# Designs tried in a protein design run: designed miniproteins, single chains, continued (2). Part 49

Each design is a single chain, and the fold is of that chain. pLDDT is the mean over its residues in the fold that is shown.

## One batch from the design tools (miniprotein)

Design m5684
Fold by ESMFold2-Fast:
Structure m5684 (fold): chain A 77 residues (1-77)
Amino acid sequence: MTLEDVKKLLEEDGAEIVEEEETDTSAKVVAKVTYDGETYTITIEITKVGDKDHVKYTVKSEKDPSKNVTLEGTVPA
């Protein structure tokens, strides 16, 4: 998984990319999306670990913290 892959998915879902950074071993993208009248900040962090990528996906609601979600997993690079 690459930063460019996640950016394309976010843009296809109508999210606005507000921050991005990439190094040899990590990538981070921050996007904002409005869904059902609520604005969410989506942060995707990718860390390369050998032949795999460790991905952290965080969604934060600006109005309702009870809707905040964090998912972490390892995917093929």
Scores: mean pLDDT 77

Design m5685
Fold by ESMFold2-Fast:
Structure m5685 (fold): chain A 57 residues (1-57)
Amino acid sequence: ERITVTVRVRSDDPAEIAAAVAAEQATLEARGYRVTAVSAPVIDGDVSTVTITAEAR
């Protein structure tokens, strides 16, 4: 089954956003999901939102 996870990061720093996204991807993979898509960050002030789509293995 396909799931969508929203990652909110209190940073507009690309490195911090990438680290948070990587951590969530690792968690999903460890739970038996395959990440199929990662959105571009949507930045609103100092908060960035990334949408990750994953499918059950």
Scores: mean pLDDT 81

Design m5686
Fold by ESMFold2-Fast:
Structure m5686 (fold): chain A 59 residues (1-59)
Amino acid sequence: SLIERLAAANSGMTKEQVREIAEAVKNKDWEKVEEIAKENGLSKEQAISIGKAYLEKTV
């Protein structure tokens, strides 16, 4: 699935973490985006890109 591919491509994130990033991006919750990014060794910009990619295909 798209979620599994995004998780695999970006630091081995779980599908649940990809969904959380997408939800945070949709809600403009930048503090939550930054938190998840730090936990997964990603930049804030990378996390936003992941969320946007998921949203374009799902929401």
Scores: mean pLDDT 74

Design m5687
Fold by ESMFold2-Fast:
Structure m5687 (fold): chain A 77 residues (1-77)
Amino acid sequence: HMLDELHAFKAALRAAGREDEARLIVETFQKAMEKGDEEAVEKVRELAHRLRQAIAAGDDSAVDKIVEELRKILEEL
């Protein structure tokens, strides 16, 4: 279930001390789901996967870019 993936991801971000990023991804995903925007939902899932990889690699620059892209999606929803 996509919601379970999102909750697991939010927990991982919070454990890494990234509570604001965790909140942003949850809000963006939920809004995309509420609007029935399947393209936005798919893009948020891809960004969530890339964000997890960037955090694991310690790539703060990549994390910042992904967060910026998530904010743009949320604004367009």
Scores: mean pLDDT 75

Design m5688
Fold by ESMFold2-Fast:
Structure m5688 (fold): chain A 100 residues (1-100)
Amino acid sequence: MEELLEKYAIREAAGLADPATGRRVIVAVLGKATPENREAMRGLLAALTPQTRLIFVEVPEDAPAEVRIEKKDGKYTVTVSGATPEQQAAISAAAEEALA
């Protein structure tokens, strides 16, 4: 995790907690290593708990890096603007596993 703090920064993040289990997932979109984005990464890492699954995603720099996590019909879906359908499926599967 320290090497992520030195090399990577985030420009967007969204999290969801299951109140029944206390398990949490956070999806974070990687961005340019600006001071603001590095501070956001530091704040994210400082807020992690043992029950938190952290998922990083890379999308094109000019993509609107919006993250949405939804529960519909008992299933979790994660939508990340600029992600491929394959990335979307993998992130949604990882979030479902983390919250189960």
Scores: mean pLDDT 75

Design m5689
Fold by ESMFold2-Fast:
Structure m5689 (fold): chain A 97 residues (1-97)
Amino acid sequence: DEKVKEAEEAAKELLAVLNDPSASELEITHAAQVFALALTEIKDEEVAKKIILDFLKSLTPEQFEKVKETIETTLKKSKNEKILKLYYEEYKKVFPE
C-alpha cells in the first residue's frame, strides 16, 4: 500500500529531524504535520496503530513532548477521529504518566 509506505517514510523523516540537534522548531513542526496527515490516509486501523506504536517507541520522552501537540492538533483538524483515538491509546502505553 503506497499510503502505508508514505506514512512509514514520514515517520522516518520526523525521527531523523528529532535526532538532528541543528533542526529548527519549524522543521520539527513541519515533519510532525506531514507524519500526522500521512497517518490519516491509512485505511487499515491495525496498520496505522503499528506505525504509531513503532514511531512512539523510537522516541525519548523529551522528543515526544516536542511533537505531541502538533500531531494531536493536525489529527483534530483532519477530522479523523479513528486515527486520533489510536494516537491517544498508543502514546498512553509508551509514555504512561
Scores: mean pLDDT 86

Design m5690
Fold by ESMFold2-Fast:
Structure m5690 (fold): chain A 125 residues (1-125)
Amino acid sequence: SIIDKLEEILSYIKSSIKSIKDLLEEGVKNNKSKEEIEKKVLDSLESIQNYLRIQAQENPELKPLLDQIIQLVKDTQKKIKDIVKEGIKNNKSIEELVNELIKLLEDYLSEVQKLIDDYKSSVLS
């Protein structure tokens, strides 16, 4: 069903974001540069966008919803670039920077969850 496909997509997004969060925490432990952390997070978010574009092509009825989720990824990528740029300028610790990025990713997941829940409510009505 379309609901089962949405649950599959949501599970993929949640798993991908968890992997990014794990990568960020590993970056702190391994004293990675702020630039290396930015690149890895942005590359991972681009992979999520590519997955969502494929899902929108395969499930055209979901395209309007998935396009909104893709736009949230793009907005999140822009915010990440801004946070990293400001963090470098202000000599923020890697730990403080990573905590800000994790919060941003959790905010992204909350917005995705809301969009999917709103869609499911509209379809089941």
Scores: mean pLDDT 90

Design m5691
Fold by ESMFold2-Fast:
Structure m5691 (fold): chain A 68 residues (1-68)
Amino acid sequence: MGTDDEEPEKVEEHVRELALAKNVPELAEAMAPLAKEIVESPPEEARKLEEEVKPKLYELMEKYLGKA
């Protein structure tokens, strides 16, 4: 199979794992549409979304986890 470690699917799995570990459904829900959009997008668009998802992930983590 042609699956890499740096896939968009990996981002979704990672976010899901974090949400499950901390039971933070809000974070998972906020990230889910971004991750799905990347997976459903063509490779070139997915690449752009990957770069957007990474800073968005950090921002959402800070918002939901760092807010208190």
Scores: mean pLDDT 61

Design m5692
Fold by ESMFold2-Fast:
Structure m5692 (fold): chain A 107 residues (1-107)
Amino acid sequence: DVYRQAIALADEMVSLIDEMYRSLRERDFDKADELFRRAQEVAAQLAQLLPSYRALLERIVALLGQMIQSSKEGDTRTFEAKKREVDALLGQLHMRRVALAVVIEKL
């Protein structure tokens, strides 16, 4: 049950980040800030369910904030560097999500 909820929150977080990337490309900063607040809420809920995910989620959230700020300032180089870091951490989140799905299937 906890693992199924964690998978749903992880999938929601990825969806919010994908929407945030689209909003930043469109320079819709109001939408990006709204999606960022929602991503912070989802990350907090996921960290509460699985405390071992906290450090990973906190790093993702921090980098997302830096990406939004760099985009607002027109700093494309910093934006792309932070996006690569976020994408790598999302890969780690995906691997953890897959491990949870395997545990559920074996129970």
Scores: mean pLDDT 88

Design m5693
Fold by ESMFold2-Fast:
Structure m5693 (fold): chain A 91 residues (1-91)
Amino acid sequence: SAALEALRALLRELAERTEGKSEEEQLELALEALPALREALAAAFGEAFAELAAATMEEGLRLLLEGKEEEAEALEAARMPELAALRRAGL
């Protein structure tokens, strides 16, 4: 679908922009990309998935910027079952 292709293009562009950057710079660029990523996720997988995915990514990226890697991993693990279910519901 056009929405999935747009999402893939956005993720590819973000990967290219983060190439060779420090970890902190990569995390900051990812946070800056969240509004566009949320819109692309909503178009591809639906609003409920996009809202939870964007919120999870924002919280996780902020935890990583604070050096709270274990808390970021725990957040992702806790949200993954609901995210997977919402993504499947849209397909």
Scores: mean pLDDT 83

Design m5694
Fold by ESMFold2-Fast:
Structure m5694 (fold): chain A 103 residues (1-103)
Amino acid sequence: VTLSFPVDPSAKRNAWVLERPGETPRVVAEVNVETGETAIHPAFRGHLTVSIEGDTLTLSGTLPAEFTGRYYGAASKSDRPLIGRPLEELDYRGAPVLVEGLE
């Protein structure tokens, strides 16, 4: 799997969010736009790699079935990390990408 979204440079944080039916949405990976630091949710470590190349946040790897679903690019003005917290208000960036299986 390879998913890419253009980051919002005006937002402090840009993120990948996974939505699955019947589950609480999860922040999968994030980038701090000011520092370029990336982070990945502990449950997704070993399955996914996150990178930023120019203005594009890219998520790559092989997903087990429990991590398939709708992936959204999102922006946040939060001063705090998004991973491991209840979801704050996020500005979803474009249409979700549906990931249906292992590639």
Scores: mean pLDDT 74

Design m5695
Fold by ESMFold2-Fast:
Structure m5695 (fold): chain A 91 residues (1-91)
Amino acid sequence: SVLILLGSLELPEGTSEELAEEAQKFLQEFSPDVQAGPAGFDEKKKRYVIPFAVRGESEAEMRALAEAMREALEKKFGVKPVLVLGALIRP
């Protein structure tokens, strides 16, 4: 059975809107098992947040993919995103 892991990647304060939009596009194309929502500015945290969903068969596999996304963003854009893992859903 397929599982869905929800999470978000928080870009550091001072990240431009343009970089946040390019980061979201990069994540959307990262893997067929990843869906990235539009980057939104969080007024309380004063940073851009990119929500995502990862589809997989094991929690460990999905968490590893989420961490790979964080590392790939850091490498490509030279920023240090914060990975926030949320709910695990059994559809």
Scores: mean pLDDT 88

Design m5696
Fold by ESMFold2-Fast:
Structure m5696 (fold): chain A 81 residues (1-81)
Amino acid sequence: SMEDARREARTLRGLVLGEVRRLRELLAKGQISREQALAALENMRATLERMIAESTDPVVVEALREELAYVEAEIARLREE
């Protein structure tokens, strides 16, 4: 249903934001390197790209594309630091 797709989109956003926040915190505390943080973000990008390729629901696909753009922006920002 449309409501189920929207709920899935909200859950996906929460998971992506939570993982990015966790990586930022670990990096700020010196518990991981920039290379390790980038590797984790690149793995998230690959997972999102795979999910887009496998998804048939256009609402879910658009949510996945928004999260992919967010992760790509974080990768770019981290590489420029």
Scores: mean pLDDT 86

Design m5697
Fold by ESMFold2-Fast:
Structure m5697 (fold): chain A 54 residues (1-54)
Amino acid sequence: LHERLDAARRLLEATRARRPSVGYVADAVGMSPFHLQRAFRAEYGVTPSAYLAA
């Protein structure tokens, strides 16, 4: 799980300017959007959408 969350965070950082959807990132790292949102918030303190907005 941690490896997939780190991959998701790196993908969000790399594609930030393109404003990717949470579904796109979740699919890329092999997770459901729901699972990614919960796991990402638990690990990094923010949702993937909030991370992109910062």
Scores: mean pLDDT 75

Design m5698
Fold by ESMFold2-Fast:
Structure m5698 (fold): chain A 61 residues (1-61)
Amino acid sequence: DWEQQAADAEATADELFRKSEELDRGVERGELPPQARVESANLFAASGILRAAADLLREMA
């Protein structure tokens, strides 16, 4: 179902966004190396792409 696919994409986007924020906070607190910001940026970008895909799926309803 396209609705289920949109919901799954949104849920995955939310998970990636939360992980991105956790990585950024870890670097800010000195608990993670600066290289973790690259992974954070990648997760943030992936989250945005999945959110855009979910929005498109909902609009096609």
Scores: mean pLDDT 83

Design m5699
Fold by ESMFold2-Fast:
Structure m5699 (fold): chain A 98 residues (1-98)
Amino acid sequence: EAAERVRKLVEEALARAEGLSLEEREALIREAGLSPEELEAAGIRGIVLREGLDAEEADERYEEIRRRLAADPDLARLAATEVLLFEELAAEEKERLA
């Protein structure tokens, strides 16, 4: 049930991110005030969430994911945007359950 709720929030975040233009994605990243290091970290987390990786899998694939995002800046921005939207949805869900 908890896993089902997280999966639904991830799916909603992915759908919202896909609906955004490149300019809108860049605006969200700019508003979040992410440094280059924070943007890289958010992108990696986005891939972990998107692929449903556990902590062990994320650690094993860290360098692969990092290299993939370094080679594809558009994917890095998309993944970071997905994380920002997921965090917003997760905060709303937490408030609702309070």
Scores: mean pLDDT 78

Design m5700
Fold by ESMFold2-Fast:
Structure m5700 (fold): chain A 61 residues (1-61)
Amino acid sequence: MVDEKEVEAALLIIQATVIKKYSKSPEAVKLADQAIDYANKGDIEKAREYLEKALEVERKA
């Protein structure tokens, strides 16, 4: 049975990967890379924080 946190980590990685692939902002891409790194380390809190920062940068530009 897959842990709910593992599912959240996978979803965060997918969302960050989409930002990296389609974003026009180098800053958003950098933040998305950080989110993926933290998710791979199991730090879901920091992964979410950096993903939210990447989405905020995307929203502004």
Scores: mean pLDDT 79

Design m5701
Fold by ESMFold2-Fast:
Structure m5701 (fold): chain A 96 residues (1-96)
Amino acid sequence: KVEELVKRFEELIRKAIEALKKGDFEKALEYLREARRTVKELVAAGPSEEAKERIGEAISELNKTAQEAYLAGKLSEEQAKEIAKEIMEIIDALNA
């Protein structure tokens, strides 16, 4: 169950990254909301330290891609703030 949740989280983050690279704000936001729900389930399941490291790596790549998408003009300032808020909520859920 935990491994399935980690893989699902990694897949959702990969899809969000692809959406951000394409400037598809609405799809990116949808995938991030699903990722947030998945991380809450994962935390409730009691993830290992290794699982938390994998999640942290995915979040790091996501943050870098979101910043690059904004700098490339693929996101407006308001859209970049919405994405940053969703990423922060994922981090908060992981650390709850």
Scores: mean pLDDT 87

Design m5702
Fold by ESMFold2-Fast:
Structure m5702 (fold): chain A 90 residues (1-90)
Amino acid sequence: SSKEELLKIKDELLEAYYKTLEETGDIKEAMDVLVEKILEALKKSKDNEQKELLTEFGISVLDAAAERTGDYEYAEEKKKELEKALKEAK
């Protein structure tokens, strides 16, 4: 996979997350949008390394969100969803 493509996807994911947070004020909805977009990226990717790196990136954003809001249980649920999807996408 190209490093440039991965960085572009990460940027698009982060922009969607923050846009949802700004528009709704709902961290859980922002987490949901992030996870949904990562799941779609996993389906489209043909590169297992890219899939792993996108999943790791999503987990890091979810962890940062939980540290700010205290929504650790919701973040853990979303992290498990990403990890399951990664296993199924390989």
Scores: mean pLDDT 86

Design m5703
Fold by ESMFold2-Fast:
Structure m5703 (fold): chain A 72 residues (1-72)
Amino acid sequence: MMIARVRVPGVKGEELKEIIEPLLPPGVTARVVGDEEVELVGETDAVMAVLPEIEKRIEEKTGKKATVVSRE
């Protein structure tokens, strides 16, 4: 299991969750953990596979780069 935290300064966690949630594969969940931060939890391979698409979608929607910190 991996936990990955996605942050975008100036973008609310609820907005990030709305952007991220449609992209999630089965077994990966997203929850708001801070004002500008969403936590992804799932199998390591599933989380790692979806992170590039999440980063791309965030940049397309917000014009800002996401910061991602992951731990297993």
Scores: mean pLDDT 82

Design m5704
Fold by ESMFold2-Fast:
Structure m5704 (fold): chain A 68 residues (1-68)
Amino acid sequence: SMEEFEKKVEEIVEEMRKKSEGKSAEEVQNLFAEAMKKIGELAEEYKASEEQINKALRKALEAAREML
């Protein structure tokens, strides 16, 4: 469901935030790339709509900007 997709996206973003603590900018960029890959795989699994994918990507990007 769309709600389950959104919840799992939130879990991916939260994991990225936790793993980024005390890391270099390069390491944070690598964690962001991994989160993007996971979100893409999740979107394929759930057949997420374009709107849901854009919302997920925006959420992850906003989190990454706060960590850089």
Scores: mean pLDDT 83

Design m5705
Fold by ESMFold2-Fast:
Structure m5705 (fold): chain A 95 residues (1-95)
Amino acid sequence: MEEEMLRLLKEATEKLKEMLENKASGKELLEFGIETARRLAELLGVELSEEELEILGTLIGGVMAKGIEEKVPIEEIARKALEIFLEELERILKE
C-alpha cells in the first residue's frame, strides 16, 4: 500500500511539474491536486467527501508545487506529500 501510494505521488509530482512548465492555470493545478487525493483515498479504501478531498488535494498539491519550484528531487517531494496526506487524513478521520 505505501509503495503504491508513493508511486502514485511520484507520477503525480512529475505530471504537476509538466503542467507548471506548460503554464497550467491555478484552477487546473487545484483540480489535479484534488484528483490525486481522490486516487490516494481509493487506494486506501477510504470514503471522503468532496470538501475533504479539496482540503487534501489543496494541501498535497501545494507541497508538490513548492517542492518543484525549489528544485527538490521528485522522490523527496513525493515522500513529503505522502507524509502530509496521511497526517491530514488521520486528522479528518478522528473528527
Scores: mean pLDDT 85

Design m5706
Fold by ESMFold2-Fast:
Structure m5706 (fold): chain A 87 residues (1-87)
Amino acid sequence: SVVDKVEELLEEAKKQSVEELSKTLLQMQALILSEPDLEAAIEAIETAIKELEKMLKEEKNEQRKKVIQGFIKLLKDILADLKKKLA
Protein backbone atom coordinates (compact mmCIF):
# COMPACT_ATOMS: atom_id res chain seq x y z
CA SER A 1 0.00 0.00 0.00
CA VAL A 2 1.03 3.66 -0.29
CA VAL A 3 1.07 3.82 3.54
CA ASP A 4 3.56 0.90 3.72
CA LYS A 5 5.82 2.59 1.12
CA VAL A 6 5.69 5.89 3.06
CA GLU A 7 6.70 4.08 6.29
CA GLU A 8 9.58 2.33 4.44
CA LEU A 9 10.88 5.64 2.98
CA LEU A 10 10.72 7.39 6.38
CA GLU A 11 12.56 4.49 8.09
CA GLU A 12 15.37 4.88 5.48
CA ALA A 13 15.31 8.66 6.05
CA LYS A 14 16.21 8.32 9.78
CA LYS A 15 19.93 7.73 8.98
CA GLN A 16 20.30 9.91 5.87
CA SER A 17 22.27 13.13 5.30
CA VAL A 18 20.34 16.42 4.96
CA GLU A 19 20.56 16.19 1.12
CA GLU A 20 19.41 12.53 0.99
CA LEU A 21 16.62 13.26 3.51
CA SER A 22 15.33 16.08 1.26
CA LYS A 23 15.34 13.72 -1.77
CA THR A 24 13.51 10.99 0.19
CA LEU A 25 10.84 13.43 1.41
CA LEU A 26 10.29 14.74 -2.14
CA GLN A 27 10.00 11.12 -3.40
CA MET A 28 7.48 10.39 -0.60
CA GLN A 29 5.43 13.51 -1.52
CA ALA A 30 5.39 12.51 -5.22
CA LEU A 31 4.32 8.95 -4.30
CA ILE A 32 1.44 10.20 -2.12
CA LEU A 33 0.26 12.73 -4.72
CA SER A 34 0.27 9.99 -7.42
CA GLU A 35 -2.19 7.86 -5.35
CA PRO A 36 -5.52 7.84 -7.29
CA ASP A 37 -7.59 6.85 -4.20
CA LEU A 38 -8.18 10.12 -2.34
CA GLU A 39 -8.89 8.39 1.01
CA ALA A 40 -5.68 6.32 0.68
CA ALA A 41 -3.71 9.51 -0.16
CA ILE A 42 -5.15 11.23 2.95
CA GLU A 43 -4.24 8.21 5.14
CA ALA A 44 -0.69 8.23 3.68
CA ILE A 45 -0.24 11.98 4.40
CA GLU A 46 -1.60 11.56 7.97
CA THR A 47 0.83 8.63 8.49
CA ALA A 48 3.73 10.68 7.06
CA ILE A 49 2.94 13.67 9.34
CA LYS A 50 2.71 11.41 12.42
CA GLU A 51 6.02 9.66 11.66
CA LEU A 52 7.80 12.94 10.77
CA GLU A 53 6.61 14.51 14.06
CA LYS A 54 8.06 11.49 15.93
CA MET A 55 11.35 11.89 14.00
CA LEU A 56 11.42 15.62 14.78
CA LYS A 57 11.01 14.97 18.55
CA GLU A 58 14.06 12.61 18.56
CA GLU A 59 16.16 14.58 16.01
CA LYS A 60 19.49 16.05 17.21
CA ASN A 61 20.75 17.62 13.95
CA GLU A 62 19.50 21.22 13.55
CA GLN A 63 19.65 21.18 9.71
CA ARG A 64 17.66 17.91 9.55
CA LYS A 65 15.13 19.41 12.04
CA LYS A 66 14.60 22.38 9.70
CA VAL A 67 13.97 20.07 6.70
CA ILE A 68 11.57 17.85 8.70
CA GLN A 69 9.67 20.91 10.07
CA GLY A 70 9.34 22.33 6.55
CA PHE A 71 7.90 19.08 5.18
CA ILE A 72 5.46 18.68 8.11
CA LYS A 73 4.10 22.17 7.31
CA LEU A 74 3.88 21.37 3.58
CA LEU A 75 2.10 18.03 4.17
CA LYS A 76 -0.37 19.65 6.61
CA ASP A 77 -1.25 22.24 3.93
CA ILE A 78 -1.74 19.46 1.33
CA LEU A 79 -3.83 17.43 3.82
CA ALA A 80 -6.13 20.42 4.50
CA ASP A 81 -6.67 20.92 0.74
CA LEU A 82 -7.41 17.20 0.12
CA LYS A 83 -9.85 17.01 3.06
CA LYS A 84 -11.71 20.02 1.60
CA LYS A 85 -12.13 18.05 -1.67
CA LEU A 86 -13.33 14.92 0.18
CA ALA A 87 -15.97 16.88 2.15
Scores: mean pLDDT 86

Design m5707
Fold by ESMFold2-Fast:
Structure m5707 (fold): chain A 64 residues (1-64)
Amino acid sequence: MTLEEALERLKELADRAEAQGKEDIAGIVYISLGVLKVAKERGVPDEELVEFAERIIKWAEEQL
């Protein structure tokens, strides 16, 4: 998975969580997107950002 693919998947999961009324799940996904943006700007390697994103994707999918 590329970083771009991971970010798009997280946005999809946030939209699905909102549609289901799971505002807490959507909120955590949005916070995670913000963390990824800041970490990318600070020079964290894409491989580490993708690992983090994949963990949040898996968790969010299990909540939906």
Scores: mean pLDDT 85

Design m5708
Fold by ESMFold2-Fast:
Structure m5708 (fold): chain A 72 residues (1-72)
Amino acid sequence: AEEALAIARRGAELFKEGKAALKKADKEEVAAAIGKTLDGIGLVLEGYLLAKKAGKEEEAAAILEEAGGKPP
């Protein structure tokens, strides 16, 4: 449960950083910013699904909402 929430939180931070980078990105930086955003989404989804399986869905959803996303 704790590890799943940590993965979700790490993904949320990467997603926020990727979105911020996309707003400032030059043409050369766009691909890297997109990659970071996608990596963040993947980690959030993985952590959310693991936390849901462990019965911590509400805590995982709160982390996702704190990052400015919506729970799946």
Scores: mean pLDDT 71

Design m5709
Fold by ESMFold2-Fast:
Formats: C-alpha cells, structure tokens, sequence
Structure m5709 (fold): chain A 94 residues (1-94)
C-alpha cells in the first residue's frame, strides 16, 4: 500500500466517522427518552473520539515511515469500528 492510498483510506475513515457522529447526535436529540445529561455524555464522547481520530490522522500524514503510517491507519480503523458498534447498540436501545 502506498502512502497516498493510506492517506486516502484515513480520509475516508474521518468522513464516515463524521457522518456516523452526525447521525447518532440526530437520533439521540430526537428521542425524548434520553435525558439531557445522557445527551451531553454521548455528545462529549463522540467529540472526544473525533478529536482522537483527527490527531491520529495528523500523525499519519507527518509519518515518514510507511509501516508506522499503516499502524496508525489500523488504529484509526479500530476506533471507527468501535464507534460504529456503539452507535448500532445505541440505535437498538432507542
């Protein structure tokens, strides 16, 4: 995998994560069964995760080692998959 391909995949992860966060925030804000405190906790968790992914993306772009870039990409995929699983579980509970 080339550095350009790694960057492209990382950008797609960020894009998909932002879309998933927006969808999850809309779902949570539309459900009257979710308390204001729970909404704030969920939104803060989502914002923290996005900041983490954006920081990993910066590290990936700054990396001069292709293997390090691949490792960071795998870490980004792991966090994206965890968020997707949490969002799906939340959607099932709402």
Amino acid sequence: MSKEEIIKEAEEIIKETKELIEKTKRLVNSDPRVSEEEKKRIEQGLENLLKLLEELYKQLKASTDLEEAKRILDEMRLYHDLLKQEAEELEKKL
Scores: mean pLDDT 82

Design m5710
Fold by ESMFold2-Fast:
Structure m5710 (fold): chain A 68 residues (1-68)
Amino acid sequence: SKVEEILEKAKAVMDEGLARGLTPEQAFLEAARLAIELGKKYNLPREDLFKVLKELADYAWDRIEAAA
């Protein structure tokens, strides 16, 4: 689904940001921005976009813990 596609792309952006030397917080913000832009572009329901953002935040939390 578009939800899964957006989430996977956003996670890839976060991983790429971390690889470029961004902080986990900065990488999360880049990924969240992409998720919001794609969600608007594909006219995702608000609840589906929030589900993506929650799953992305959970993913970021694990990455923040791993970086500490």
Scores: mean pLDDT 81

Design m5711
Fold by ESMFold2-Fast:
Structure m5711 (fold): chain A 89 residues (1-89)
Amino acid sequence: SSSDKQQAKEVLKEADELIDEANSKLLQIEQQNQQGQATPQQVRQMIFLGAHVVGMMALKVTIEKSKDYSSIDLLKKRIEQLKGMMNAM
């Protein structure tokens, strides 16, 4: 429905904004790592965060291209997981 499509667009927008925030954080840690300033824990967190971001980007693109919104609830769960990972760093 039109309402379901609008709700899906809002979730997709939240995913875009969160992916941008996560990528900014990943770039900061990568720069610190290149300067020898990152801890082994930060490097591991960067790797796991990066993998999660790539997975979310793939899911988001699949939903947008297919216009199949049945996976929107899965994207919402991935958003919550990414927020938790970023808050733990």
Scores: mean pLDDT 85

Design m5712
Fold by ESMFold2-Fast:
Structure m5712 (fold): chain A 98 residues (1-98)
Amino acid sequence: PAVAEAFIAAHKDDVAVQAALALIYYLLGKPVEAKEALERGVENYDKLSPEQKKIFELGLLIARNYFTNPELALEYLDKLEELDPELAAALRAVIESS
């Protein structure tokens, strides 16, 4: 919980992490903030660098698959860890606490 909350405080305005933040917010019981994060990410996606777009896309794939295909979501999380280990750690902390 503390790791995820610290990550949110530091990165709330970082467009690249918004899809992953949406899942973090949802798992923390904050569905309104989850929706706002996803909308912010989608609105600003075209402004991202190619590397930032990969981070956003992996976050989106993790969020979309988490409840329907958790094994696939974890595979995407492993790929996200290679690009953004801090974001991946925040996601793992919330998943393990849920």
Scores: mean pLDDT 82

Design m5713
Fold by ESMFold2-Fast:
Structure m5713 (fold): chain A 56 residues (1-56)
Amino acid sequence: MEVIELELEVGGKRIRVRVTIDGDKITVEVFPPPGATAEEVIEAARRAREIGEKRL
């Protein structure tokens, strides 16, 4: 099991994400800051998943 915590720049905002890799399973958690839009949260989750996939 590997846990990656990082901040992504999306729409000029820093969005915290946590990616957990357990075997071939990737779990993404997004921690949006105040004022983050649904579109920005979706983009942060998408990029976090890509980072997790690159670690496999």
Scores: mean pLDDT 80

Design m5714
Fold by ESMFold2-Fast:
Structure m5714 (fold): chain A 85 residues (1-85)
Amino acid sequence: PADEIVAAPTLEEAARLFREFVNENLPEMEEKRKQIKNVEDAREVVLEFLTRHFGLTPEQRELLREDIYEGLVAVLDALQDAVTA
């Protein structure tokens, strides 16, 4: 749940919980994916979500940028594998 992400003791744990959250909410992410042309666009959608829901500062938003990118690449790869399986 979102509360667990906010309460996470480390950024690494928060990123892990966020990946689980994205996996659990795939239908919402899939709707946004229709508008996403590349990983950068996907990253901005996720950063916007986190900024709105957790009230992140610009500095905090930038600290998550790379971790979100890696997480989105992993999710997109998993979705591609599911389609080709």
Scores: mean pLDDT 56

Design m5715
Fold by ESMFold2-Fast:
Structure m5715 (fold): chain A 81 residues (1-81)
Amino acid sequence: MTLFEIGEEIGKKSKNLEDFEKKVRDFLKSLGFSDETIDHILKQLKESIERLIKEKGLSLKEALELVGSRLFGSPDLSLYK
């Protein structure tokens, strides 16, 4: 399973933003990331989710799935520009 596939599954299986954060934290901890680094990553992901909902009109589910699929890959330039 690729990092992309893992991120997409996290997004799809997340019930809400808090569940998404927990799943991302659990996965990153399994890879050996520190809590401080995970908190920094989660802050950036939350900002991306809020931007997608507010600026592009995506539902929470759509935003979680999209951000999840981008979690461990290079960010889509259209998401971060």
Scores: mean pLDDT 72

Design m5716
Fold by ESMFold2-Fast:
Structure m5716 (fold): chain A 105 residues (1-105)
Amino acid sequence: VDKKLEELAKKVEEIARKMPGSEEILALGKKYAEKYSKLVSEKAGKLAGNAIGVGRLGDAEAMREAAKLLAEGSNAASSDLKTSTTLGVAAIHAASGATSKRSEE
């Protein structure tokens, strides 16, 4: 669980570094990781109990909520909703394991 969360955060940072204005994107990524870890820590047991049929996607659902909050929050922070949405989508892709090693080469 913890390793999966850290790997997701790392992938989000890697994606952010490939974009122009990486400094601002990395700052958003940190806020996203903080919100996600707090959300999971406080509600992990409740979220897991509600994951019937979504055993592996429990974290992805929590990250989707965090991404939605990040997208709404970043609008007030930097008015860059597109960037925050991209980070959220990237985090969800990483959590679900949709990222392919074949695509990186």
Scores: mean pLDDT 45

Design m5717
Fold by ESMFold2-Fast:
Structure m5717 (fold): chain A 57 residues (1-57)
Amino acid sequence: SLSEAVDYVRKHLPFSRGLYLDLLSRAEKAGKLEEAVNLILNNPSGLEIDKLLEELK
């Protein structure tokens, strides 16, 4: 869920928190929230996150 992804970011990705929270917000508005949540909770690689951010332009 979005709440679980936000908690994961705060606990495990604090140095990039702003980036990941922005990604979640943009993904929600684009109807891709589930995809963003799954990326963050399972394998949050910088490359995969960057690709999703490009798709959300």
Scores: mean pLDDT 72

Design m5718
Fold by ESMFold2-Fast:
Structure m5718 (fold): chain A 100 residues (1-100)
Amino acid sequence: ALEEAVRLLEEAGRLVAEAAGRTEDLELQSRLTLILMQLHLARRLAEKGEAEEAVELAESAGREIEELAEEAEKTDPEVAELLREAAELVRRARELLEEA
């Protein structure tokens, strides 16, 4: 469960990084970079067995990703789709961390 949660957070981070690379919106790119840092920290906490702290960061990052996906839908639907996929992976990772 914990190893699978780490893998899902890693994959979510990859999708967020891809979204940041595809957008020409500097504000969106900056916000996605901060989310990427939060996902990286959540993954490191999960690897250390600090599941409760990892859940809190994953929940926060997931909410922000969903918010940005909605904002991006009107300007860049491709970026929005990447962010929705990332949000789903973060949600699944959080569920696994809560079971650990």
Scores: mean pLDDT 86

